# Designed miniproteins, single chains, continued (5), part 107

Each design is a single chain, and the fold is of that chain. pLDDT is the mean over its residues in the fold that is shown.

## One batch from the design tools (miniprotein)

Design m19946
Fold by ESMFold2-Fast:
Structure m19946 (fold): chain A 57 residues (1-57)
Amino acid sequence: SDALIELVRELAEKAGLSPSFIERLVALARALDGASAATISRALGLPRSAVREALRR
């Protein structure tokens, strides 16, 4: 889950999102802890392959 949070934060920062929006996405990623890669991918708008890679760590 820490790897997923790092991925979300990195991608959101690279996209130039506001700090408050980044923290909302991080909170959503924490709430999705234990969910399937498909569910996380749809909820966060991230590629399923990137989510799977993060969850393997």
Scores: mean pLDDT 75

Design m19947
Fold by ESMFold2-Fast:
Structure m19947 (fold): chain A 84 residues (1-84)
Amino acid sequence: DLEKFEKAAEEKARELIERAEELGKEAVKAAAAGDEETAKKLLAEAQRLGIEAAEIALPALDKEFQEEVRKKIEELKKKVEEML
């Protein structure tokens, strides 16, 4: 069943994006606490998950959705860098 496979892949991509965003927020918290090493590790993990989500993108996942994810990760990265 291709539709079930496509839905599962889309759900996985969304889960990875949500996890990446959460790790990015934790990176911001670590940076605010002065823990530069933890902030960088969390940010790197968030970026890895974002790349994985992009790699499993379905034809139904449009360019705008991918660009929005990229923007969120870059904003979190900028916040971490501004706090360090």
Scores: mean pLDDT 71

Design m19948
Fold by ESMFold2-Fast:
Structure m19948 (fold): chain A 55 residues (1-55)
Amino acid sequence: SDAIKKAVEEAIRARDYAAATRAAAKLGPVSQATLRAAAEMDPEALRTVAAVLAA
């Protein structure tokens, strides 16, 4: 759990929202909602998050 949380945080810092979204999917809906909120500032990031979650 902690390792996955660190992976999500590192991916967000690197602006790799695809990796962040895949990692957050392992943590559940609350982490996914937080990631979507962070991505709202970047339309490309939001699109990437939506695509990964739909797959």
Scores: mean pLDDT 66

Design m19949
Fold by ESMFold2-Fast:
Structure m19949 (fold): chain A 112 residues (1-112)
Amino acid sequence: GNAEEYYNKGLEYYKKGEYEKAVEYYEKAIKLDPNYAKAWANLFLVLYKMKKYKEAKEYLDKAIELDPNNAEVYYNIGILLKELGEYESAKKAFDEALKLDPNYEKAKEAKK
């Protein structure tokens, strides 16, 4: 299969709550296409659902590197930083999301 086929298989397993299989297929996608930003972002989401917050951060950092203008990625950093207890850094991440998308309601709510 190609990177998109593996990504879609990972998404199917993620939706079913089969997180270990979702990780396997997303990792296959990024091995074929290391610039597949969606696969890096979804690896973050799976690890976050598994409460592996430190490992999740590495995948988020890569997703930002590949797509630095994505407001959702900065929102996800803010949420992760709150889970790690880094509240001031979380506020800055939400501010960055709002600079990229001033109407991003999730970031407005999370900043309060």
Scores: mean pLDDT 81

Design m19950
Fold by ESMFold2-Fast:
Structure m19950 (fold): chain A 100 residues (1-100)
Amino acid sequence: ALSGTLTLAVTGPDGATGTLTVEVTSTTAVPGADVAIGRVVGATNGAALGVKVGDSVAVVQPTSDPDAAGVLRTDVAPGAPASEALGRELEGLGGGVITA
């Protein structure tokens, strides 16, 4: 389940790799995936991934693979309902795995 603090090992579109630590602020479920909105509280290699501490991200976890996650930049504020991300154009930051 997407809750608490997530640690994500992420690979960006250009092959840059890093670790994101995300504090989950809200969650919703859609057909085929769970979606969380969170605040970035830690990042390694954040500049190459286009991410900094304080950024708002959407984390998308397919129901078919509970260890996989897509990480997307969003303008939905941390603490807003995660359903607000579903109607917005989201910038893909990368795919990866949830490690904690």
Scores: mean pLDDT 70

Design m19951
Fold by ESMFold2-Fast:
Structure m19951 (fold): chain A 81 residues (1-81)
Amino acid sequence: KSAEELMKKAKEALEKGDYDTAIRLYLQALSLYVEKYGPDHPKVAEALRFLAEVYEKKGDTQKAEGLRAEADRLLQRVLGP
């Protein structure tokens, strides 16, 4: 399955409040993006940011902050030069 399809299904799960399904699908999309583009790609940062949103909605603010920080550091490496 495409990473883009997994991202779409993950967003649908998140909107329905099915956080466990959203996490699983975002992690699968993240894995496929890393495989295709490497770890330092904007699509990897996008998947990390959506994972952070799921954890925020679950009430795990610390986990959400960690994931956002990771995504922001990745984007600084990719877009900074």
Scores: mean pLDDT 84

Design m19952
Fold by ESMFold2-Fast:
Structure m19952 (fold): chain A 92 residues (1-92)
Amino acid sequence: MTPAERVARAFVELRDLYEAHRPQLDPATQAEVDRLLGEASDAVVEAILTGDPEAKERAIENVRRLKELARQHGLDDIVAAADRLIEELKAF
């Protein structure tokens, strides 16, 4: 598996875990998750396509925002998935 494929897989896992937890979240939190997940997705795609260190840093920052939201709601599996994605982005 290439570094880009590992990043993409880690992002899909994070997204799928959030979708599984979505029914447990209030509507305001769901809207915030949708916004942050969209921003993280765009930044991750840009980092993969360009290889730009600045795009990679923005991707890591956006994933850290998702991790903090998950931590505030006690979603430990999503926190772990975000940490895996951050490590794959750092290794990319």
Scores: mean pLDDT 83

Design m19953
Fold by ESMFold2-Fast:
Formats: sequence, structure tokens, C-alpha cells
Structure m19953 (fold): chain A 115 residues (1-115)
Amino acid sequence: TDGAVAALAQAIVEKLATPEQAEKIRDEISRAYSARSGGAVDPDLTPEEIERIRAKPLEEVIAEIFKKHGIITDEQAELFREKLREVRARMAQRPLTPDELLKIADEIAEEIKKL
């Protein structure tokens, strides 16, 4: 489920960011996901940053990454978090296909752009 949320966020960033911003944001999302999954520890993350990433829902962590890179405003971040939570709830019923994830990413990006 966290992996699918990370994949969705990476698809959304392509619609909202420049290619250079997208590279950096995608890398940070991948690191946050890895830290939460209990897998590879990013050596550049402090223990305090790892604990913060693990303490928050992934949706909150990703929204903060997007805000940090200036691709969404505080108002857009609230909508973004709600939309990611809705997708997580849907994935609890069944996995989403890659095509469904891309369609949802496009829909979320367009709603964010309208704000």
C-alpha cells in the first residue's frame, strides 16, 4: 500500500514539477518509502528524520516534500493529503492497476492546478 502511494505521488510530481524538480522529489519520495518499509536505511537521513518519517502517514511526508520543493502551496497540500488518503482507502479494498494509478494521478494533478 505505501509502495502504491509512493508510485502515485511520483506520477503526480511529473505533472506538477519541472524535470529537475521531479528528479529531486522522486528521489526523496523513494528514500522516505524505504525508511518506512524497514528496508535499506538512507545514510543521509538522521535517526530523528527517520523517526519522523515513520511516525507520520506517508501521505503527510510526501505532502511536506512537495511543499519543501515549492510545487504545491499549503492550501494545495491539504487537498493532496485528502486525495492520497482516499486512494489508500480504495487500495485497502483491492490493488490498483498501473493504468488506474496513472489516471488517478492525472485527476489529482488537475484538481491541484485548479486551486
Scores: mean pLDDT 75

Design m19954
Fold by ESMFold2-Fast:
Structure m19954 (fold): chain A 70 residues (1-70)
Amino acid sequence: KLEEEGEKIIDETVEELSKLMSPKEVENARKILERTKKTLIEQVKKGYLSEDQALKLLREHTESLIESAK
């Protein structure tokens, strides 16, 4: 399910960010990613995105955050 897969992506990203950022910055990043996941789930429910497209967009956001933190 998109919700379960999205949460796994966020958890893996937060783990990587915790090596690069302060705890407060990591908390803020998780909040941003959780809101992004919620928006993507809503778009899938409305039929604007497939689950695969939503997961791809979430992965692109997470990669951008990791690269920005390096």
Scores: mean pLDDT 82

Design m19955
Fold by ESMFold2-Fast:
Structure m19955 (fold): chain A 60 residues (1-60)
Amino acid sequence: TVEELEREIEELLRQQRDLTEQARRAEAAGDLESAEELRRRAEELGARAVELLHRRHEAL
């Protein structure tokens, strides 16, 4: 349902924000390798959220 898609999108965006914040902290601590990995994972979650946004738009 549209409501289920909205909840999944919100959860993905929340996780993306959390990973982005973790990446920023890792970079501030000088852990550039961890920061890059966390940013990559955040980008993957963002891409999935965009895919679900398209599905939601088509469902409406």
Scores: mean pLDDT 85

Design m19956
Fold by ESMFold2-Fast:
Structure m19956 (fold): chain A 60 residues (1-60)
Amino acid sequence: SALELTARHELERGLREGLAVSPEEALRILERALQSAKEKGDEVTAALAEELLRELRARL
């Protein structure tokens, strides 16, 4: 869906910008995004953020 694609694009952009600084910054950005999504009840963004966090942690 357009909403899912927009959420994924924003999260992946944040991940790329974070990784350009450090892996720790990337983790912070995704953890912040996950927290924000959960607070808003945004299940789509929360699920995508959890997926990206799982992938990032597996590579560290």
Scores: mean pLDDT 85

Design m19957
Fold by ESMFold2-Fast:
Structure m19957 (fold): chain A 72 residues (1-72)
Amino acid sequence: MDVEKLIEKLKDKDPAVRVLAAAQLGQLGDERAIEPLIEALKDKDPRVRAAAKKALEKIGGEKAKKALESLP
């Protein structure tokens, strides 16, 4: 499983694929996923936004913390 391929799937036309990509990126904990996941917090599908939030919480880091602080 490759972080780059998962980041690509985070932009998939299918929201179910984007949800799975966000969840897997959170499990991997790679900092390369932080910026793509921050963008996914603005996704049209609420399930994708929830998955991205949970993934960022798992990965952590300054950028992730600041993005999560802006959410209710």
Scores: mean pLDDT 81

Design m19958
Fold by ESMFold2-Fast:
Structure m19958 (fold): chain A 64 residues (1-64)
Amino acid sequence: DAIEEVRKALDETAEKLGFYDEKLREMAVNLAKKHLEQGVPLSDAIAKAVEFYEFGLKLKKIYR
């Protein structure tokens, strides 16, 4: 399941950063779904979702 691989990568990213946000995770999953629907390879869809999630988590950590 491609979406399961996306979720796993996002969860590993959150664990590495020590910070979690459920809404950002959901948005990152939806971003990956959109890329997969457009024919983007799974590895690239994961990379884009992780990049988005990591950036969002870092911003949340700074502005809390």
Scores: mean pLDDT 83

Design m19959
Fold by ESMFold2-Fast:
Structure m19959 (fold): chain A 70 residues (1-70)
Amino acid sequence: SEEWEEEKKIAERRTAVILATRRQLKDETDFDKRKAILEQMREKADAVEREALDQLLFTEESAAEILAKG
């Protein structure tokens, strides 16, 4: 159905932005710099891409908080 085709396109767009983001973050280990890259990508993102980037940013912040307390 048309509904499944639209869901597939959304999933492909989400995957594309995640892969592009991981490429940008590949050699960066500093949390503040990684966060800045994610925020910069978010500024240029559409609604679907922004949802994926918000999830990545939340994961990054959560990981940094755990590492700071451990």
Scores: mean pLDDT 82

Design m19960
Fold by ESMFold2-Fast:
Structure m19960 (fold): chain A 60 residues (1-60)
Amino acid sequence: MLAEADAVIAQLQARAAQGDLEARRLLLQLQTLRELYKKDPERYRDVLAAALAEARAHLA
């Protein structure tokens, strides 16, 4: 989960640097959810997984 989140975050950072405003929004959301997941994995696992799926769909 965290390693996958870090990989997607890196891809979103590259897209945001190119001017992709949606990638910037997804980046900020994923960074927040990643930190929340580290504190409470049971509560945030499904939310982080859903956000990762949304980000991957945008990156496809």
Scores: mean pLDDT 85

Design m19961
Fold by ESMFold2-Fast:
Structure m19961 (fold): chain A 75 residues (1-75)
Amino acid sequence: SQLEEIRAALSEMDVYTAALGAAIAAQRGNDEVAEIFKEHAVEKGADPELVDRAIEAAKQGNWEEAFRLVREAAA
């Protein structure tokens, strides 16, 4: 399934890429995929509150804020 393929790929992704993936998936309307990316970003050390804020910013089309929050979450 698409979700199993995404989970397998995420095992090799860095924290920044996983957090960015969550924001992109959410902006595209795929909340289920966004949650999977968020879970993996948090497992890799991302701040869950900053990832949630990045997702919300991306959903509102505010990519400047979304990228800032993704970088902060992954730091």
Scores: mean pLDDT 83

Design m19963
Fold by ESMFold2-Fast:
Structure m19963 (fold): chain A 68 residues (1-68)
Amino acid sequence: MSAAERAKERALAALRALLETPGLELSEEELETQVRLMAKHFGLSPEQEAEVLAAARAALAAARAARA
């Protein structure tokens, strides 16, 4: 994998672990903040940050649907 793909994968893994935390529910705003912090930490491009944010939003929506 390229360095860019590895950075995106690491950011997604960190966000997945956060979303899988028992009893934790993030708002859309909190999720966006976490994605921005992860993007800065892993050195993601704006395009990669957008991809991670889209994946994180989908995961959050799925988690909310499962809890409803």
Scores: mean pLDDT 75

Design m19965
Fold by ESMFold2-Fast:
Order: sequence, then structure tokens, then C-alpha cells
Structure m19965 (fold): chain A 86 residues (1-86)
Amino acid sequence: GEEYFLLGNAYFEQGKLEEAAKYYEKAIELDPNNSEAYYYLGEVYYKLGKLEKAIEAYEKALELDPNNEKAKENLEKVKKELEKLK
């Protein structure tokens, strides 16, 4: 779990968003309770313009860690952006 999470972070920092998503997804498959992996997966999906997937990832992050203020803020932001596209 941790190794894939760190690889996801490395690709995210390089702007390799598709690779970052793949490794965060592998991290959560091995450790489904990794709230941080769901949060950063949400960040990656948001940057890729995948707003509905970003919402799902942030909601999972908050389900696992309700005190993640950044996930709450970003979830609200992405929901507002998606509503403007409808």
C-alpha cells in the first residue's frame, strides 16, 4: 500500500496525472482505509477534469477521515463547478 501511495505522490508532483491516478488506485486496493490516497486521487481526478470521479474520491476520503478540512472544501468547490456545467 505505502509504496504505491508514495509512487502516486511522485507522479503527481511531476504532473504525470494519469500515472498518479493509477498508483493511488493501487494503493487503495491494497489499503482501502488510506484516506490520504483517496484525497489525492480526488485532486488528480479534479486536475484531469473528471469532476464526478473527484467528488466520489473526496467523499470516500471524508468517510474515512471526517476532519479533513481540505477534502470538505474541495468537495464543495467541485460540486459547485459540476452544477455550473449542467
Scores: mean pLDDT 87

Design m19966
Fold by ESMFold2-Fast:
Structure m19966 (fold): chain A 105 residues (1-105)
Amino acid sequence: DVEEALLLLFGSGYRYRGERLVREHPEDPEALRRAGELYRLAGDYFDKAGDYLSAGDSYLKAGEAFERAGDRESARESYLLASEYYEKAGDLDRAKEARERAERA
């Protein structure tokens, strides 16, 4: 499906931009918050494509970026999304780990 391929391309693009911000500005809270936003967008596109595992991975990376930025609420929300999408993907172990990270954020 061409639509699914385009959604996966957009998801990968947002994920790449987020990863680049983390690499280039690992100690900048504003850059890390921006990376978290980009990872959440990546997760949204992977969700629309039906790639629930990549959505979960992207939301987990968003949680990690927000946590490093000191944004505990956005980190918690992102970890809960990661848990939900890992459950949709059938990865119950990673879903549990993401939920536990949300509780600690």
Scores: mean pLDDT 91

Design m19967
Fold by ESMFold2-Fast:
Structure m19967 (fold): chain A 89 residues (1-89)
Amino acid sequence: SEAAELLKRAEAAFEKALAAGIPEEKLKELYKVLEEIEKELKKWYEENPDDEEKKREILKKLIELLIKLFEGKMTIEEFKKEALEIIEK
């Protein structure tokens, strides 16, 4: 499935990032950003319970952003901004 393939790619990118050595301070920053994104995503799900197609598209885009982040193609701040824009859209 598309979701399973994207998750596998995100997992591989994360493992490569960990092997390269992510500073502890950057991991803490990422966890805080992920908590903020999770809170907004849960709020969106509560407001849009029947929009299954849009839920899948949001998750797909968020996973694609995580892959870019772990591959070093964007900063944590850029990731936060784009992730929140995807949810608010």
Scores: mean pLDDT 79

Design m19968
Fold by ESMFold2-Fast:
Structure m19968 (fold): chain A 74 residues (1-74)
Amino acid sequence: SMEELVELARELGERLGLPEEVIEQLVRAIAERKPDVPGIPPEAVANLLAVLDSMPDPRVYLGQLAVDAKEPVA
């Protein structure tokens, strides 16, 4: 559901150490399906939206990426 995708995006952003402002803008872009987010290249937002739309279980895929991203950032 959209709510699950929004929660997953917020969790991923927190794990990547993104500022809260950037996380909120990304969440808004996902909810509205708009690629225009300040501070983030439109290409990156569009790619994220396309990935979330195309995969059968985005939570599993993004959950794995969040775990992998956390280790090199920590």
Scores: mean pLDDT 59

Design m19969
Fold by ESMFold2-Fast:
Structure m19969 (fold): chain A 73 residues (1-73)
Amino acid sequence: VEAELRRLAEEARRAAEREERGELSEAERRELEERLTARVTALARAVAPSPSEEAVRRAALELVARIARLVEA
């Protein structure tokens, strides 16, 4: 889980850097965002304490917050 979060944070950071430099197309940015969202959702489903949509959504938000902190580091 932590290794996957570190990879997601690194991908997000690199994507942000490329977008700031104008090296990332709008279509590429959208596709990357979709892929990252799908991976976060899959992880949230795996780590959520229950299969309820509320628990999964809360887990996804926690994962996103963790990724944001890793990006800042």
Scores: mean pLDDT 75

Design m19970
Fold by ESMFold2-Fast:
Structure m19970 (fold): chain A 61 residues (1-61)
Amino acid sequence: IDAELMKKALEAFKAGDYETAAKYVEEATGNKRMADGVLKGAENPVQEKVAEKELEELAKL
């Protein structure tokens, strides 16, 4: 559980650096599949906005 890493992931995601965001998500959650999902989600504008909201919620916790 690393809230600081999740905040860094959200920062990178908002900056359009999806690769760095995915790496921070993997480090924070220990889940490679979730990190891969962030990268894949960024390819779709609708999924990108949904993923950003999800990451913002997780960073607030």
Scores: mean pLDDT 70

Design m19971
Fold by ESMFold2-Fast:
Structure m19971 (fold): chain A 74 residues (1-74)
Amino acid sequence: MSGFEKDLQNWIDILKEQAKTASPEEKALLDKAIDTLNRLIDAVKAGAPEEEIQALLDEFRATLKAYVDARKAA
């Protein structure tokens, strides 16, 4: 497993732990973030172009921002 894939897996593990105590709204955003990270790992393993990897990273960042915003509203 590459270092990057391992970093992505570590993020998935962190988000799964956060989901255990999350509200329903927060959990939906965490589940979406985990899905995006799994798609990113699959893209990296498949040798996807940099543009596809960057798009998935941007989607992940947007979802994390929404999660942080939801936590501030709670």
Scores: mean pLDDT 82

Design m19972
Fold by ESMFold2-Fast:
Structure m19972 (fold): chain A 92 residues (1-92)
Amino acid sequence: MEVAAELIENGKIAEVESRRVDTEEQALAFIEEALKKAKETGKEMRILVRLPGTEQQAQRLADKIKELAEKLGLEVEVEISGRTIEAYVKPK
């Protein structure tokens, strides 16, 4: 699967990190680091995950992303389009 995190500053992409990962655990580790960076910097972040699997796997991963963001005190909006997850993250 492919994971990407875009750090947004003044409505523009300031930093992009992307990685190809083989497991859901690796994807979640990447996402957690991205969410921590959003919290530490106080900046907005867009996280994109493209899955080779089912829509059910996408929904499960989306739910985990939302839980991680909420635990970190971040506001998150998660959208799923087929096997693509897009999460828009804002600090509170």
Scores: mean pLDDT 81

Design m19973
Fold by ESMFold2-Fast:
Structure m19973 (fold): chain A 109 residues (1-109)
Amino acid sequence: RAAEEAAEAAERAGEAAKEAAKAAGKAGAAVEAAAAGIAAAGAYAAARIARRAGEDPRAAEEAARSAEGAARAAEAAAEAAGTEEAKRAAREAEEAARRAREAARRARE
C-alpha cells in the first residue's frame, strides 16, 4: 500500500509539474518548461515502477525522490510563468511530493 500511495503521489506531482511546464512555455520560458516536463516524465516512470513493486521500500523511495524533483522543477517553471495558475500548480506538486515522502517512510516500516 505505501509504495502504491507513493506512486499515486508521484503521479500527482508529475501532473502538476506538467501544468507548470505548460504555463512556462506560454510565457516563453523554454528552459524551465523543458526541465519541468522532463521531471514530470521521471515522476511518471518512478510511479509505474512503484505500482508494480507493491510494498518495495526502494521503489517507494525512488517515487518520492522523483516527486520532489518534479516539485522543484514546477516551482522554477511557475516563477518563470508568473501566473497564479502556475503558482497553484507548483503548490500542488509540492503537496504531492510531501505525500510521496510520507508514503516512502511508511513503506520502510
Scores: mean pLDDT 85

Design m19974
Fold by ESMFold2-Fast:
Structure m19974 (fold): chain A 65 residues (1-65)
Amino acid sequence: SAAERKKIQELALRAGKIGSEILAKETDPAQKQEVVDIVNQLSKALSDGNLEKAEEYIKQLEEKL
């Protein structure tokens, strides 16, 4: 539906902003890799239409801010 597409787009934009902010401040390569891995899992969840899993990954990213 149009509403689902809008929610997916909003979650993707929010995740991209949070991920970019973390990566801009982080200097530890291991922590950078963890953030990249979470973003990749989030992208897969959004592609699969799994909004619940996408929200969980966004919360994991927010914990790292």
Scores: mean pLDDT 83

Design m19975
Fold by ESMFold2-Fast:
Structure m19975 (fold): chain A 68 residues (1-68)
Amino acid sequence: MSLEELENKAAEAFTNGDYEKALEYLLEIARQYGVDPELARKAVEAAKAGDNEAAADYAGELRKAAKE
């Protein structure tokens, strides 16, 4: 899957409350692009806690690192 496809699938999983699938897709981005997997875990944990701003920040850092 492309980076865009993985990002879209992760966003869909978050919308559906499927945090396990969201984590799988974000970890796959981290794995394919050599990014710190802790960013994926922090994004999912923040979303589970209802901290959507922190979740967006961690996911944004993951996306930025993947595009470098």
Scores: mean pLDDT 81

Design m19976
Fold by ESMFold2-Fast:
Structure m19976 (fold): chain A 80 residues (1-80)
Amino acid sequence: SPEEIAREAKERVDKIIKETESQLEKTNDPEKKFEILRKAWKEIVDIAIEAYLRGVPDEEVFEIMKEAEKKLDELYEKFK
């Protein structure tokens, strides 16, 4: 179901954000921190596109992406 696919996408995004935070905690180089965040965002976008193609409504996909962007922005501020 689209609801199940959306939940699965949210769980995958959550995992990426947690792994990104762990990597940022171990990284002191500003350039590497930006690369870690950029890679995380790219993976999240790919998950969102997959969810959309599997039938999740546009509004729900955009919500997932906006929430993820907010969390990555919080990580950027925390580790800058």
Scores: mean pLDDT 88

Design m19977
Fold by ESMFold2-Fast:
Structure m19977 (fold): chain A 70 residues (1-70)
Amino acid sequence: MSEEELERYAKEVVERLMTALGLSKEEASKLPDSLLRDAIDKAASVPKGVLSEEEYEKVVELAIEIIRKA
């Protein structure tokens, strides 16, 4: 899958997670990586059936990066 597609999935994951948790990006950026990863897995497991394990990990890392860029 292209890097552009992985970035698009990461953005969707962030939007769904923010909606599900009712948090701002700044609030989410204060959470440790372990809690962010757990929340992403529970709230926004969107690409899991479409992506390989490696591609899914890249999406998770990109989503965390987007949140911390706040």
Scores: mean pLDDT 73

Design m19978
Fold by ESMFold2-Fast:
Parts: sequence; structure tokens; C-alpha cells
Structure m19978 (fold): chain A 58 residues (1-58)
Amino acid sequence: SMEAIREETIAVLREQAEKAREVREEAEKSEDKEAAQKKIEELKKKVNEEDLALNKKA
């Protein structure tokens, strides 16, 4: 049904978010990966903040 397909899409998005968090935590364990992961996290935060700022600016 449409409901099942919708739930599958939401589950995929949740899994992606959880994976991003797991990668972040793993990067913290690894000194070498930490710097690279921090850069990725900052870029994601910046994009997220830009979207949020534009939305609430209105």
C-alpha cells in the first residue's frame, strides 16, 4: 500500500541519519579520521543552517 511505501522511505532516511551519526562517533575514535569527519560535519551543519535561516527569516 501507499502507507507501506511511505514508511519505507522514512525508514531509509532515518537509517541514513543514523549512519551519519555512527560515522561521526567512529571518527572521534580515530585521530586521523576525526579531522576529515569534522569537516564533513561542518559542511552538513552549514547547509542545514542555511536552509533553516532562510525559512525562519521569512
Scores: mean pLDDT 66

Design m19979
Fold by ESMFold2-Fast:
Parts: C-alpha cells; sequence; structure tokens
Structure m19979 (fold): chain A 63 residues (1-63)
C-alpha cells in the first residue's frame, strides 16, 4: 500500500540520523498533522498525512 511504502522510505531516511533527531522530527510532525487533521474521524487519513510529513521533514534534514 502507499502507506507501507511511505513507512519503508521513512525507515531508510531515519537510519541516517541520530535517534534524538528522529524523535524531534516525529514530535514536530505529530503537532503539525494533528493541528491540521486532528478533527478528522478517519484515523487512516491522519496516519497517511503523518507519514508524509515525517518523510518531508527527514528529507529536509538530509539536504
Amino acid sequence: SEFEELVKEIEKLAKKLSLDKVEEILAKAVEEVHAKFGKSDKQEVIDKELAKRVKELLEEELK
């Protein structure tokens, strides 16, 4: 699935960063996604948007 592919890419990117930096990125992504989509009644939508945002933030750190 698209979500599974996003998770695999996140795992690859996260391996290039320290655990502390990965935790910081995850916390930021959670805050941003819940602010925009936290009122959604569909957990699947929240999970997908969270995965997308985590990937974006990880890619920004690795530039």
Scores: mean pLDDT 77

Design m19980
Fold by ESMFold2-Fast:
Order: C-alpha cells, then sequence, then structure tokens
Structure m19980 (fold): chain A 88 residues (1-88)
C-alpha cells in the first residue's frame, strides 16, 4: 500500500508540476497550445496510473481513481486561470 501510494503521489506531483509550468509560461503559448499540452500531461499521468491500477488491489484502485479525479480538477483550474490571464 504505502509504496504504491508514494509512486501514485509521485506521478501526480510530477503532473501537477508540469501543469504549473504550462500556467507559468502561458504568455509563450496560444490558448490552444496550452490546452493541448495540459491534455498531454493528463494523458501521460493517466496512462502511468492505469499501469499501476492494473496490478493493484480494489482499495488501491479506488485510491488511484481519487487521485485521477483530483488531478483532472487541478488541470481544469489551470486551464481556467490561463484563459482568464489571456483575456487581460
Amino acid sequence: MEELREEVLRIAREAARKLQEIKDNYDKLSFEEAKEQIQRVLDEAQARLDEIKAKGTPEEQAFIDRVRAALERYADGVLDEIEEKKKK
């Protein structure tokens, strides 16, 4: 459990870092480019989480699903902030 949790959280932290970097560099990206990069980060993280989920217990799978949902919500927030900044 704990080792799997650390790996899952590491994947989520790395994805969140990449999402934050996209937000920080919003002025160098079009909105469409930012959206595409955000989707790529989510797809990469989800693929890694799915690999771990396939080998996990039902409890570990439920934990991974919660982490996926949290990461998707975080990405939505990043996209909203980029859209708002580009309007100004």
Scores: mean pLDDT 83

Design m19981
Fold by ESMFold2-Fast:
Structure m19981 (fold): chain A 71 residues (1-71)
Amino acid sequence: MIEKLAKEIAEEVVEEFADRIDPSVRDDVLYAAYNVAYQVAKKLSDTKSLEEIKEAAREAARQVVENTLAD
């Protein structure tokens, strides 16, 4: 289930950055990470292994979180 995978990855990535994320924006950051992880997982679901999908989704989510924190 892609939604469960995307949620797991988004939560993992947000937790990696937890000490750098203000509590007032945590839900916004989590939502952005979830959306990117979901889109990447959905796009790769037909052609890539579960491990490759997880890695790609994690990298995409990390990029989004890092970009959000840079602002």
Scores: mean pLDDT 81

